# Designs tried in a protein design run: designed miniproteins, single chains, continued (3). Part 92

Each design is a single chain, and the fold is of that chain. pLDDT is the mean over its residues in the fold that is shown.

## One batch from the design tools (miniprotein)

Design m11188
Fold by ESMFold2-Fast:
Structure m11188 (fold): chain A 79 residues (1-79)
Amino acid sequence: AEVAALEAAYAEAQARAKEADNSVAATMARAAAEAARLDKEDAAKGAEARRVAEAAAQRARDATAAAVGAAKAALEAAR
């Protein structure tokens, strides 16, 4: 049934959001290590690296949240 496919898509979107959160956490940990290395050379370079990483993380979170919302709306519309 189409509803079953939409339920699977919603579950997949939620799983992808969780994977993205885990990936963001790993990426931020690596970015923090690199920023700490850059801080030894120039604190401004470390600060810039952290700022760029935070902006990328926020965009990734916004994208996964939108995908989960869209999948939920599609499922609710089909019920």
Scores: mean pLDDT 80

Design m11189
Fold by ESMFold2-Fast:
Structure m11189 (fold): chain A 87 residues (1-87)
Amino acid sequence: MVKVEGIEVDEETEEELEELVKNKNIEGLVKKLVELGAKEAAAAVLVEYERETKNPEEARKIAKKFGIEELYEKAVAQYEEKLKAAE
């Protein structure tokens, strides 16, 4: 078993999450993480997706759809602070 935000996931769930990542199914990945209660991990996935695609509108739409918009904005702010510190 693997822990995601202190939540134990079985091997089947871990494989499902890996499949969603491989398929670039970000909406499905965020949905699964939110269902597991790993909302902060879901927000972090959206920050990475925004960084790679440079599409903040799409990331925000997904965050709103799954009720993690506040966590997503907090994660974006934390990422921006880390970038600012790494001069």
Scores: mean pLDDT 74

Design m11190
Fold by ESMFold2-Fast:
Structure m11190 (fold): chain A 102 residues (1-102)
Amino acid sequence: AEKKAEMARLVAEMLRELAKKEPDPQEREIGLKLAEALEYGAELLREGKVEEAKANTAPGTEEAMRLKLGTESPDVALEQAEELRELGINPEIVEKIIELAK
């Protein structure tokens, strides 16, 4: 449970950094709200509230998958590390996701 919660928190950090780089104010707000929901879902996972956590993490997880952030595949995150760096994502966040997934 703790590994899943930490992974959701790290994905939220990636979405927040991408949202801050978004020039469209509406898209930026949507990205920030998805990151906030993921962070809340991570806390719910830590507390064992799995169903509520899933409802809160699902939209952010879907967006992260659409952006190919490697949320379910550390190999994809590794392969896209250079692209994520160019987008301004901190490489340390990507590395922590890979470490948690093993």
Scores: mean pLDDT 69

Design m11191
Fold by ESMFold2-Fast:
Structure m11191 (fold): chain A 84 residues (1-84)
Amino acid sequence: SILEELKKLVESLDLPPSVKEAILQILDSIEQTLPLLPEEKQKEILEKLKKAYEEILKNPEKAMEILIEIDIEIGLILMELALS
C-alpha cells in the first residue's frame, strides 16, 4: 500500500526523531480513517498521498505539509458525514 511505502521512506530519512514520530503518527491516523470515507473520496485522498510520496525525497517539509492537509481533509469529510 502507498501508506506502508510512505512509512518505510519516512523511517529511512535522516530527520529529527520528533519530526519522524509526528509524520508516522499522521500516517497512522490516515490509515485508520481512510477506509471510513466514501469510495470517491478515498480515490481523491490516494492521489494526494501519491503526490506526498513523490515529494518526500525531494522536499520532506512539503510532503509533511501535504500529509497534514490530507489528515485535516479526512477529518472534515468525516464530520460532514456525521452531520448528514
Scores: mean pLDDT 83

Design m11192
Fold by ESMFold2-Fast:
Structure m11192 (fold): chain A 63 residues (1-63)
Amino acid sequence: SLEEVWELARPVLEAYLRANPGKYELLADMFISTLPYEESQWARENLKEQIIERLRELARSLE
């Protein structure tokens, strides 16, 4: 599931956000591209904004 992939990716996402502040859109696109093709197409069309918001929340938690 998306949540399982998110939790597995979290340490990498945190490291990226620390090294690249404010690069939420690029990181969201990279994350979506790690999903299986069917899920990645749907997520890019329907979840990109929610993933960007989750990345912003994650970045705030690292401050």
Scores: mean pLDDT 79

Design m11193
Fold by ESMFold2-Fast:
Structure m11193 (fold): chain A 86 residues (1-86)
Amino acid sequence: SKMDQIAKLMDDTEAQLKDLKEKLKKGELSLDQALEEMAKIGEQISKISELARQYGLTPAQQERQDKVAKMFDELGKELNEMLLKS
């Protein structure tokens, strides 16, 4: 169903954010590579928002979307601080 597709996209996006954060902490990813991955994840978050506007979200899915957006913002702030210190 469309709702299952949205849930799967949210699951994948959350997993990608966690993986990106781990790789950055381990020094396995350059800042440039991290910025490219953040841009791709940002596009996925925009797609989730578009699907939410078209099909609606359950309260549980809206909570997950808010959590994913918060994780993205926090990681973006960390990357920006790393760039300023480089």
Scores: mean pLDDT 83

Design m11194
Fold by ESMFold2-Fast:
Structure m11194 (fold): chain A 62 residues (1-62)
Amino acid sequence: MDKRIEESEKTSEELKKSAREGSLKGRAKAVGLTDPEEKANTIGQGAAEGVKKAKEEIEKKK
């Protein structure tokens, strides 16, 4: 038994909670805020195309 272990577990749980909450918000923001230019143009173009389609669907959804 060690208190440090308890602290680590708490941190892991907080990360899981943040990940869950962040997944919904992060996915929405990432779709519009990610700049993949630094990675590769190929993947960046794919992401840009996806964002365009998502926006069109959202606008159509109103």
Scores: mean pLDDT 56

Design m11195
Fold by ESMFold2-Fast:
Structure m11195 (fold): chain A 69 residues (1-69)
Amino acid sequence: GPEEIIEEARRLAEEMIRAAEAGDLETANRYGRKLRELLANAPEEAKEELRKIGEETDRRAVRAIIERA
């Protein structure tokens, strides 16, 4: 259901951020692609929470990239 999809999105987001923080951009891109696929196919009931997860993930990923550059 929507709750399981939201939890999977959070898991993929955390894995993406960890990979970005480690400088493993290939792994970060792989998890990011999976997260985008999940968000694109999400049910309407999950959309608001998934949008928030996407915003937080983008913010954290940008910060990780800037701190590394």
Scores: mean pLDDT 81

Design m11196
Fold by ESMFold2-Fast:
Structure m11196 (fold): chain A 117 residues (1-117)
Amino acid sequence: SGAELALEAAELVVKAAMALLNGDVEKAIEYLQQALAKLQQADLSSMSEEDRLEIEINEGIVRIIYGVLLVTDPDAPEEVRTALDHIIDALEAIGRGNKEEALAHLQKALAALKSLL
């Protein structure tokens, strides 16, 4: 379903954030590319209240990952922080049902990370 693709995209975005916490930029790029492909096919208008809550939980998880990164790696590249900011904004946009805004933020996160390679 279109809602299932949105949830799968959000899970891939969380995996990208975890890869960044582990210093694996290439893996984060792979997960974000997969998330973009799923989100492009998703129908956010078909998301239930429970689906939206799951997106909010995933946003919370990414915010925790970002906080851990700031404490454990204060020298992390600015591009990684920029990517995490856009990842959070993308999840917020998915939760609001704004697919165009979510795709734009994921593309900006991807561009920031690719600049490190």
Scores: mean pLDDT 91

Design m11197
Fold by ESMFold2-Fast:
Structure m11197 (fold): chain A 99 residues (1-99)
Amino acid sequence: MEEEKEKLINEAKKELDKMREAVDSGDYETALEHARKAIEIARKLFDLGYYDEAISILEDAINVLEEARAKATDPELRFEIDVELTFAYMELALAKLAK
């Protein structure tokens, strides 16, 4: 469990780093893809009972996605980001309630 926890946290941090890099380069589609991966890892941490770690990853992903949404000009991409933000906020609320 502890080994899997550390591996998942490290993988999530790499996805968040790639997401940050994509936003900084104006590639919001790539940022959304890496956000989805980070959120999925957070969900896996939640399922394993690591609520604080899941919360931390979700909050970081949400912050970068909100920045991407503000900068994105394509309406279809903005909608996809809004959908992902909705799921991320729901997962965050569930993780905080389970804590």
Scores: mean pLDDT 88

Design m11198
Fold by ESMFold2-Fast:
Structure m11198 (fold): chain A 81 residues (1-81)
Amino acid sequence: MKVGPAPVFPRSKLKVGMKVLEVNSKGEVVAEGTISAVSEKGFGIEYTKIEEPFDTLDRHYYVEVDGKLYRLEDDPYVPVP
């Protein structure tokens, strides 16, 4: 499955139990899971499906909320333009 551009979802609004997708550079879903832990410093994922046997944590995440897909906000590193 491929994912396109989506609205940004703030990391501060992540909740345990939300569905999360890992997406590679081609926009293809490579892993699916559920948020297992959340803090201001990061979050944990309990994987429910992995298409490849290794983690792709270096890629952007998407979260599904009420049937809508959102692109998870990048690391709270805010590059000033």
Scores: mean pLDDT 67

Design m11199
Fold by ESMFold2-Fast:
Structure m11199 (fold): chain A 100 residues (1-100)
Amino acid sequence: SMDSIQQQMQQNQQQIRDLYNTTQNNINSGTATNDQIQSTLQQMQQLYQQTNQLFDQGMTVGPTDSMVQNVVDITRIYTDTVMMAIDNGVAINPPPANAA
């Protein structure tokens, strides 16, 4: 259902925000490792791909403004995390989701 799709997208957004906050805290405390940050980016990319699939399913009935905003927010948080990693000298793999 549309409500189920929106709920799953909101859950994915919360998970990505939690990953961002944890990564930011670890970088600020000097405890972040390149491997941990790359693992976080891979998890975020998977959540981003899942969110895009949910959005595509929603398109069959018409996406809501909330669903569109969710994709925008997730893309921004992922991009911000990539930029934060680069600014702290971390090599990144995979490439940014917005480059795909």
Scores: mean pLDDT 81

Design m11200
Fold by ESMFold2-Fast:
Structure m11200 (fold): chain A 65 residues (1-65)
Amino acid sequence: SEAQIQQLLATLDAFMDSLNIPASVRANLLATARQLLLQAKTEAEQRQIADDFKSGAAEIAKILS
């Protein structure tokens, strides 16, 4: 649902902010995640996409540290 996509994106944004990921990088990741979430056919696929982006954000944070 649209509400679930918005909640997942808000959670991802907050997670990336907690890792001190630069705003420009966060904006790009959120834009890409939004496109994939809108294309996902199930709520389970949407959750998997969000989890994959959280993992990717954590790896980016390590590189930027």
Scores: mean pLDDT 85

Design m11201
Fold by ESMFold2-Fast:
Structure m11201 (fold): chain A 94 residues (1-94)
Amino acid sequence: MLDPEEAGKHLLEGLELYKQGKYEEAIPHLKKAVEIMEALAEKYPEQSAASEGFIAGLRLAYETLAEAYEKLGKFDEAKAVRERLEALLKKLGL
């Protein structure tokens, strides 16, 4: 669960599927990336906040997941994903 390499692999796979218009297939990969990155940020908040690469990857994972939900008409899920990102960034002091 707390493997940054596994999060990166799921993010890249999800982004590629999203780019291809395969939104239903992209969502489980993006969701796994988000879940691993959330767990890392909760366990290592100071280290996560200090990593520009981590925060950029986190934003990209959440934003792409929300957009994939919107493409499928799942607007409530998209809103929840964006609110979750805002809450996490606030907790990290960003």
Scores: mean pLDDT 85

Design m11202
Fold by ESMFold2-Fast:
Structure m11202 (fold): chain A 104 residues (1-104)
Amino acid sequence: MSVEERFREVLRELLSRYFTPEDVEAILAGEVPERLKALSFDEKVALLTRILAALIRYAKEHKLSDEEIDKMLEYVRTLGRKLGVDDEVIDRLIATARKYYESL
């Protein structure tokens, strides 16, 4: 299995804990379901934080390269932008996630 396919499968498993199968496939295709766009700012931030924490734990467990970690974080940045979260807030969440990775 390619690194990209394995990343997609892990992301599918992670998202499946919080979303319907239909919403998961939309998110993996780079689309944001209307239901998620209707979330409050606090709910969007909580969702992004949860995704980042799980992805960082996965990256540490599987000893992903810095390049692979950057690709995962860029996916979260894209998702946050599509959710309507400001780049400044997204950058702050990613910086916190990187510090969490260093502490593991």
Scores: mean pLDDT 76

Design m11203
Fold by ESMFold2-Fast:
Structure m11203 (fold): chain A 95 residues (1-95)
Amino acid sequence: MTYEEALKKIEEIVEELKEKLSKEVLEAVYRVLNNEDLEKAAEVLSKAFGLPKEEVMEELKRLKETMKKAEEEGDKMLELVKEIGKLLKKEIEKL
């Protein structure tokens, strides 16, 4: 998969999320991607998806560790995650 193909799929996912999820859930996802206030993100996502907060926090911590390893390895996947964050921020600002 090329970077451009991945970016297009991400734009489609963001548009679908915008239609199906509340502004609060989108803001929580953005905070996770920017390593901001994971506790608040876990509370919002737990309520939205009907999952225990402890389970959501464990998954968010795993995601954070995965992102840190990707940054240390110079993985192009981290660039893709940053682009997702930028697109989410733009869509949240329109809501």
Scores: mean pLDDT 67

Design m11204
Fold by ESMFold2-Fast:
Order: sequence, then structure tokens, then C-alpha cells
Structure m11204 (fold): chain A 57 residues (1-57)
Amino acid sequence: MRAAARALVDQMEADMGTTRSADTRQRLIDRLIRLDLQGEAPQRAGAMVAAGRDYLD
């Protein structure tokens, strides 16, 4: 899961053409890992998309 969370953050930053601080990226990765531990696959995907949108906003 950690590799997938990092890849998702990298892709979102690439799509936005924006970079974030390493600490901010790590906090989002940690949130995505936590969500992966708490939910089933379909619920996790939705929560990760929502977290990514919040991060990019």
C-alpha cells in the first residue's frame, strides 16, 4: 500500500504541475495508508480520491 499511496501522490502532483514540501507529501501518504487499514477496497478508493482532492486544493 505505501508504494501505491506514494505513486498516487506523485501522479497528482505531476497532473497539477505543482510540487509540495516533503513533509506535506509524507502526511498525505500517511493518511492514505491509514485509510487503507480502515476500509474495504471500494470505500478506500473513494476516501483516497477525496484525500487527494483536499491535498491539491
Scores: mean pLDDT 59

Design m11205
Fold by ESMFold2-Fast:
Structure m11205 (fold): chain A 81 residues (1-81)
Amino acid sequence: MEEEKRKKEIKELVKKSLESSIPKIFEYLVSLDPSVSLEELREAFEKGKNSTVEEVQKEIEKSRTALANALVLGYMLKQRS
């Protein structure tokens, strides 16, 4: 998958996740890290249930930015060769 297309897809997923219910957010988080199970996400969410919606949105944006930056760096390193 092309890096530019994947970055665009991640941005679209973030937008839809912000507009969706909690189950959609869980699916999105699994898509960012497929090694994490839905059960583990539920446990993590329960620990953080006192967080505000704003904090959740901020964390989603931060995670998306970190992943996008990692993908861009990988692409740039590939271009170096």
Scores: mean pLDDT 59

Design m11206
Fold by ESMFold2-Fast:
Structure m11206 (fold): chain A 87 residues (1-87)
Amino acid sequence: SVREELEEIGERVVEILEEAGLEEAAKKMRQALEDALKQDLSSMAMNVALMAREALNLLKKERPEDEEAIKEMEELQRRATEIVAKL
């Protein structure tokens, strides 16, 4: 389902930040994901897309050398944004 895909995107956003050692950001994004999961589908999609965008910006600032993490986060943002566009 679209909800399951959004949850998987959000979980992976949190995991990438944890793997990058950005523990405070990962904790903040986990709270944002928990809040997003309580919302209607449109609000959930918008919030997951916002999470991926914020995480990508942080990753580019704090871990610019981690090209693999940045590329994966760009793909997660793209997927979430595509879901928003189809709602």
Scores: mean pLDDT 90

Design m11207
Fold by ESMFold2-Fast:
Structure m11207 (fold): chain A 98 residues (1-98)
Amino acid sequence: AEKRKEEILEKYITLMTLSYMIVELEAKGENPEEVERLREQVREIIESLSEEELKEIEKIAEEQLEYYKKNDPETAKKLEKAKEYFLKVKEEVEEEKK
């Protein structure tokens, strides 16, 4: 249980970090080839995760966002953008499986 929670938390951190990097690069209009590569990495990670693991990651994202909204609103704003991007890619992957 502990080891699995650690693995899910690491995947959450990786997905949020990559998602935020994509959002920042797109906002700057810089390096479209790197943006595409990062998007592919996010998709591969999402495709490698079970529906249960994806739900756990979404729950962590929601709990973290609620925490930072109360304690660090600037960090919350960044996490919200990362979460929105992650959910968008998740929906795209889910549509392709149908």
Scores: mean pLDDT 82

Design m11208
Fold by ESMFold2-Fast:
Formats: structure tokens, sequence, C-alpha cells
Structure m11208 (fold): chain A 100 residues (1-100)
């Protein structure tokens, strides 16, 4: 099954992970993997096929470090088929396609 993920990481350690074509079980697994990387889960919004996870790393973590940790969590979910990363002064965005 192919899951589409978008990560938005900011300087304050806040990370948003948006998941499309993802079941509740996949969304819960991503939250567990983010916690394993040191994040605290702030919220999960879940529908039948989509979800949004808001997580917080240590505030001393840079946007790039937070994005990297989130990407590494998603790499444990399945095979990465596509990865695009865009950096700006205040945030890092990553778009992934994952075969789960």
Amino acid sequence: MEVEAKIIARKNGIVEVHLKNASKEVIDRVAELLEAKGAKILSKGISDTEGVIRAKFDPDVTAEEAARAAIEALEQLGKIKELKVTSTDDRVEAELKIEV
C-alpha cells in the first residue's frame, strides 16, 4: 500500500506529519516511531484514510534535525519510493511516498 507523507518541521521542535492513504493502524505506528525518536505526541487527527500527527521534539532541536528524525521514523514504516526536501529560514518540509 502506498502512503503519502508530508513533514513540516519548525525551529521550536514542532513537527506536523500529514499522512494520506493511511489507515488508523499506520497513523498510530507513525506516532509510536516519532516517540521512539524522542518526540512527545501533542495531537492525532484521524479519518478513514488520512491523518495528521503533531509532535514536539526538544526545543533545542533545529528544524533540520527534527525533520531528519521524522524522516527516519517514516523510513522504519516501509520502503521510501520518493523523497523531496525543501528548506527555508524558519522550517523544513519533506514530502515522501512510502510503500507499507
Scores: mean pLDDT 82

Design m11209
Fold by ESMFold2-Fast:
Structure m11209 (fold): chain A 83 residues (1-83)
Amino acid sequence: MTPEELVDELLEALKNKDVDKAIEILKQMGAKPEFIEMLKTDFEKFAAELARLSRKSVEEIVETFGLKPEVAEVLQKRAEEGF
């Protein structure tokens, strides 16, 4: 999957509350284990943190979530477009 496809599939899985699919995509994105655990234990907290951090810098997204830089760039762009 391209970075764009990964982000778009993640956002769709989150809209559908498909936690299993979202976890699979996050692993492909390189997300830190603690963010995957947050999604498993507290979906609403995960969604809020994703929205908050996606509006920061690409560098902060990479450092905080552990996402690949190219994925973080797409996620930030989607956040600016109002997901």
Scores: mean pLDDT 80

Design m11210
Fold by ESMFold2-Fast:
Structure m11210 (fold): chain A 93 residues (1-93)
Amino acid sequence: MEAEKKAEEILKKYLEEGDEEKAIEEVVEIGKKYVEENEDPETARKRILQGEGTKRLELKRLELKKTNDEEEAEKKLAEFQKELAAEVEKKLA
């Protein structure tokens, strides 16, 4: 699939250029489009919701990586991850 090639290209740029935030955003958007085109509506909705959660978590991780306090960053990331898991679970119920 063309979407898989695009995701591979973006991941390669991520590794080479270090533009993590842009790579994460583009990979998630490609994944959403692929899911919408190849899955039934219910499965697509579930996977898109999970993908949005993963995107938000990764962007939060990058934001916290800019702080000089690793311990505080880890604590905030863990709290955010728990909140995202609860949101996804609530929407899937």
Scores: mean pLDDT 68

Design m11211
Fold by ESMFold2-Fast:
Structure m11211 (fold): chain A 63 residues (1-63)
Amino acid sequence: MLNLPDLVLEQLRLGAAAAKLFGRERLTNGLMSFVLGGGHPKELEEEIKKLAATISDEELAKF
């Protein structure tokens, strides 16, 4: 089964740290394109978007 919190969240955190200087909207779009470059299904796209939206400025500051 897909363990989205384990797999996708780790990738989101790595991208969030790099995209902090870009800004949140670029973070979300960049991570979607980057992670989905592997040909993920549409269901995974929605989960990735949800996780990216969960990352707040406070969470970015932790990175």
Scores: mean pLDDT 56

Design m11212
Fold by ESMFold2-Fast:
Order: sequence, then C-alpha cells, then structure tokens
Structure m11212 (fold): chain A 88 residues (1-88)
Amino acid sequence: MREELLSGSSAVEKPLSPEELLEEIRKEFEKTLTELSKKYDEETLKRLSHSLLAGQHIRLAAMLGEEANSLLPEIDKIFEEVLEKVLK
C-alpha cells in the first residue's frame, strides 16, 4: 500500500474551512502569476500555472481527503480566471 506515515518533519497545518482555503488559493495564484508574468512569456506562464494548479490539487487531497474533490472544479475555475486576468 502507499505510504500512510508522514511523521518526521511533515508539515502539519491548522485546517481551514473550504471557503477560506479557496480565498487563500486565489490570493496566492494572483500574487504568484502576477510576479511571474513580469519575467516570463505567455507560454511559459501557462506551463508554470499548470504546475501550480497540480501542486494545489495534491495539497488539497493531502489536507482534506475526499472533501477536496468538491473543491477541485472551483480551484480550476479560480486558476483560469486569475490566469486570464494576468494575461490581459
């Protein structure tokens, strides 16, 4: 079976409500993508954005388990909106 023990320096964070988590993710995406847009072209930014999105999916699954599944479409939508805003 997959590893179930994450002891020994695993990051343990205080659980957030789904709404709070979505707002924090949106804020981090806006900040990160805005900074990256100053340094990278559109194609590179899109590649980096997909990497960031994948990382958030993994993080949500680790933090919320099955509840994360209901948030994945919302995360995807937020990410798409932020990317479009940054690529203006």
Scores: mean pLDDT 72

Design m11213
Fold by ESMFold2-Fast:
Structure m11213 (fold): chain A 82 residues (1-82)
Amino acid sequence: VLQESDLSPAVLAALQRLGQRFQQLAQQAIAQGKLDQLREATRLVVTETTRLIQAYLAGQLSEAEFAARLDEILARAEEIIA
C-alpha cells in the first residue's frame, strides 16, 4: 500500500521513539503547570517533523540524517519546556 511504502522501518522506528519521548515530556510539562511551553513545543515538533518527512520523501535526506534531525527537534522541544 502506498502510505506504508512511503517510509522505511528505520524511519518509522525513529518517529515512534520521538512520539514516546515527547509524550513523556508532555506529561512532565503538565505536572509542572507548563502548559504554554507545552503548546509551543507541540507546535515546533508538528511543524518541523512534517517538513522533515516531506524532505525525506523528496529524497533529500538519508535515514540516518532523518533520525539525527528528529533528535534535534526533540532536544529543542525539551529546551522550550525546561
Scores: mean pLDDT 80

Design m11214
Fold by ESMFold2-Fast:
Structure m11214 (fold): chain A 102 residues (1-102)
Amino acid sequence: STIDKLIQEIYKLIDEIFEKHGITAIVKTAMYSIADRMKKANPSPSTLQQVKSVLQKMIDTGDIVQGFREISDILKDSDPESAKIAQSIAEMEETIQALDKA
């Protein structure tokens, strides 16, 4: 189906973010969980295309924090729980980046 194809493309983009920029296992797992939840929630193709666009932007820029904030905004009304997970990961990643500053 179109939904299955878009979800498959989302998983591929998550793998590309991991390969190009390196992300922690917890962040990768959270991305996969959000994708799986979206598949089960029968989302609109427009929502999946918006998430796909953000993931491509994360590949291009390496800005994981901004990417998760944008995913949270996209999912806020359709899947508030996944939106909160995305926001929490953004805040966690921002904190880790601040603590790693020499």
Scores: mean pLDDT 80

Design m11215
Fold by ESMFold2-Fast:
Structure m11215 (fold): chain A 81 residues (1-81)
Amino acid sequence: GAIVKGAEMENVKFAQKLLKELGYDVEVNGRYDDEFEEAVIKMQRELGLLQDGVINETEVKYFQKAGLVKEEDMDRLLGNS
């Protein structure tokens, strides 16, 4: 799975917290709105990733390398059960 507009509230909140810890101006509200999409694209641009506004395995592996998420939480964050 991936975090996009319409993703589960808890997954979106987790992603918002991670971006905030990375220094992005993000509100932890559980909504994948246009403002959060812009923050994701800005992060992707600064990290040299594809700027598609989607948080997939590539972004989650980056968060793991940064010490912000455990490997066991990757599937939960992406909505894979």
Scores: mean pLDDT 73

Design m11216
Fold by ESMFold2-Fast:
Structure m11216 (fold): chain A 72 residues (1-72)
Amino acid sequence: MKFFEEEVRLHQEQVAVYPSKEDAEQMAKKLKEAAEEANKAGVKAEVKVELDEETGGTLRATIDVVGPADLP
């Protein structure tokens, strides 16, 4: 028999293309704010955002969330 982790770990990657870096940066800010709200609620959330200027403002976001393993 195998042991399960005490915490649930979620990994999600999203990619969006924006016509400008300004639009991509605005979305990056919103994602980081969401991660801070999750942390305040006791969920460990980390958001990594990468902007690709060369291809016209591609936003790549990686979201890692660690929470309780107790699912309803």
Scores: mean pLDDT 60

Design m11217
Fold by ESMFold2-Fast:
Structure m11217 (fold): chain A 89 residues (1-89)
Amino acid sequence: SLRQEVQRLRDEVLQEARNTPSLSKETLDALKEAIDTLETTIPDLELQRAALGNLLDLVRNKELTPELLKSIVTNVLQVARERQQRALE
């Protein structure tokens, strides 16, 4: 199910981040906050899955920064708002 895929991706992102020695505590803390924001603010599981997939790729490529995390969260929130607005029209 989509919920199981989201849960699996969440666990994979956090595990990959914990296993990345070059990842700063600041970036790890920001990542945990970003995941919490996605889970609590965005009910769209497909958007959560897409965002978590992007975060996983950034962790694996060692490209994750607090600035990129903030940008990703901001962009996903914008997409969620636009989808909600279109559903009302």
Scores: mean pLDDT 82

Design m11218
Fold by ESMFold2-Fast:
Parts: sequence; structure tokens; C-alpha cells
Structure m11218 (fold): chain A 73 residues (1-73)
Amino acid sequence: SSGDQMVQQLLQNVQELLEEYEKETDKQKQLSLLEQAIALLEMALEASTDPATRARLEQLLAQLLEKKRALEA
């Protein structure tokens, strides 16, 4: 379905942002990359209706929100 294709594309974009995040040393740029990844994951959740995919997206979103909180502390 178009939703499944959108979710896969958004997850690929999230992975690319997270790879950039791991290489980044500037805190403000790290925060910006995490915020972009979080926004894309929220879009993927809105597009997804499959329970297994939604559970995976929710787990990843929780991990990124925790990383963001750690950077803001």
C-alpha cells in the first residue's frame, strides 16, 4: 500500500539522520537531527496501521525522545 511505502521511506530517512547524529559532535546540531528524526517517526506512525510496524516505531520514538531529554539536561 502507499502507506507502507511511505513508512519505509520515512524509516530510511530516520536511519540516515541517526547515522549523521552519531558522527556529529556539536550539541545544537545533534538536537536538530534528533528533532528531525522524531518528526519523521511521528509521520510514520500516522501513516502506519500495521500493529507490528507501529510497535517498532513507538519503541524507536521512545528511544529518540530519551536521547533528546539527555541532551537537553
Scores: mean pLDDT 86

Design m11219
Fold by ESMFold2-Fast:
Structure m11219 (fold): chain A 88 residues (1-88)
Amino acid sequence: SSAAQAQTRARFKAVLRQAIDRLQAAGASPVDILRLRFAVDEEQLHKLTPKQRAALRAAMDAVLDAQGVSPAEKAALHALFDELINRP
């Protein structure tokens, strides 16, 4: 449903924002943090460097593991991440 898709998108962005917070706490540069936040907010993950995408994905996985999410939710959020890195 449209409502379920909107909830999945909101959840995905919330997880990525938490991932960026973890990268900031781990000492990522202010410039990288700004680029990551912009790419998440504007759904432009495809504009990130491969290194930035890998770091964001790893931090996202750490957030999901810490939250004890189901394998199905983790797979859905992984699929959405992969979709957005390939969007024009």
Scores: mean pLDDT 85

Design m11220
Fold by ESMFold2-Fast:
Structure m11220 (fold): chain A 98 residues (1-98)
Amino acid sequence: SMEDEAIDREIKLAEQTLKELEPEVEKGDVNALYQAALAYMRLGDAYEKRGDLQKAIESYKKALEYLEKIMEIHPNDERAKKLYEQVKKRLEELEKKL
């Protein structure tokens, strides 16, 4: 379906974004860490829409890891805290379906 094609495209674009961000993420660039976290959140959403719950869970866990890295660098980052709580709640809901 056209929806399946859109989801596959979203997954490929997010994976490409993550690959391109690798050098800056490795350097601990906060902007790159944010972009990586958001890309993993998009991957989680896309896999969830496909019914790939295990891949969705793994993607959301990766998003949490990057948000934790941001909060280690900037402990008072309200955006990172809000995104972390959002992803954590979504992850808890998905784990209940297993």
Scores: mean pLDDT 88

Design m11221
Fold by ESMFold2-Fast:
Structure m11221 (fold): chain A 84 residues (1-84)
Amino acid sequence: SELEKEEQELLEEAKKRVEEVRKEIEGWSREEIEKKLRELQKKAAETGEREYIVEAAALQIILEEERKEEAKSSSDPYWQEIAK
């Protein structure tokens, strides 16, 4: 279906955009990234424009990766011991 094709294309475009967005947000705090994501999500909802949807999706992918890294790389030995 057209919807399924559009969804697949959006996902692929978002994955490609991740590398560009990661460079753009290099050195940003998590709070700054979250704020940008909220602004992009609002713009995507208001306009329906592909650009905002793709960039928001790319930022969500990055934040999810950061969240997983944070969960795995707690520098506190206490959390590493509990996880075993």
Scores: mean pLDDT 73

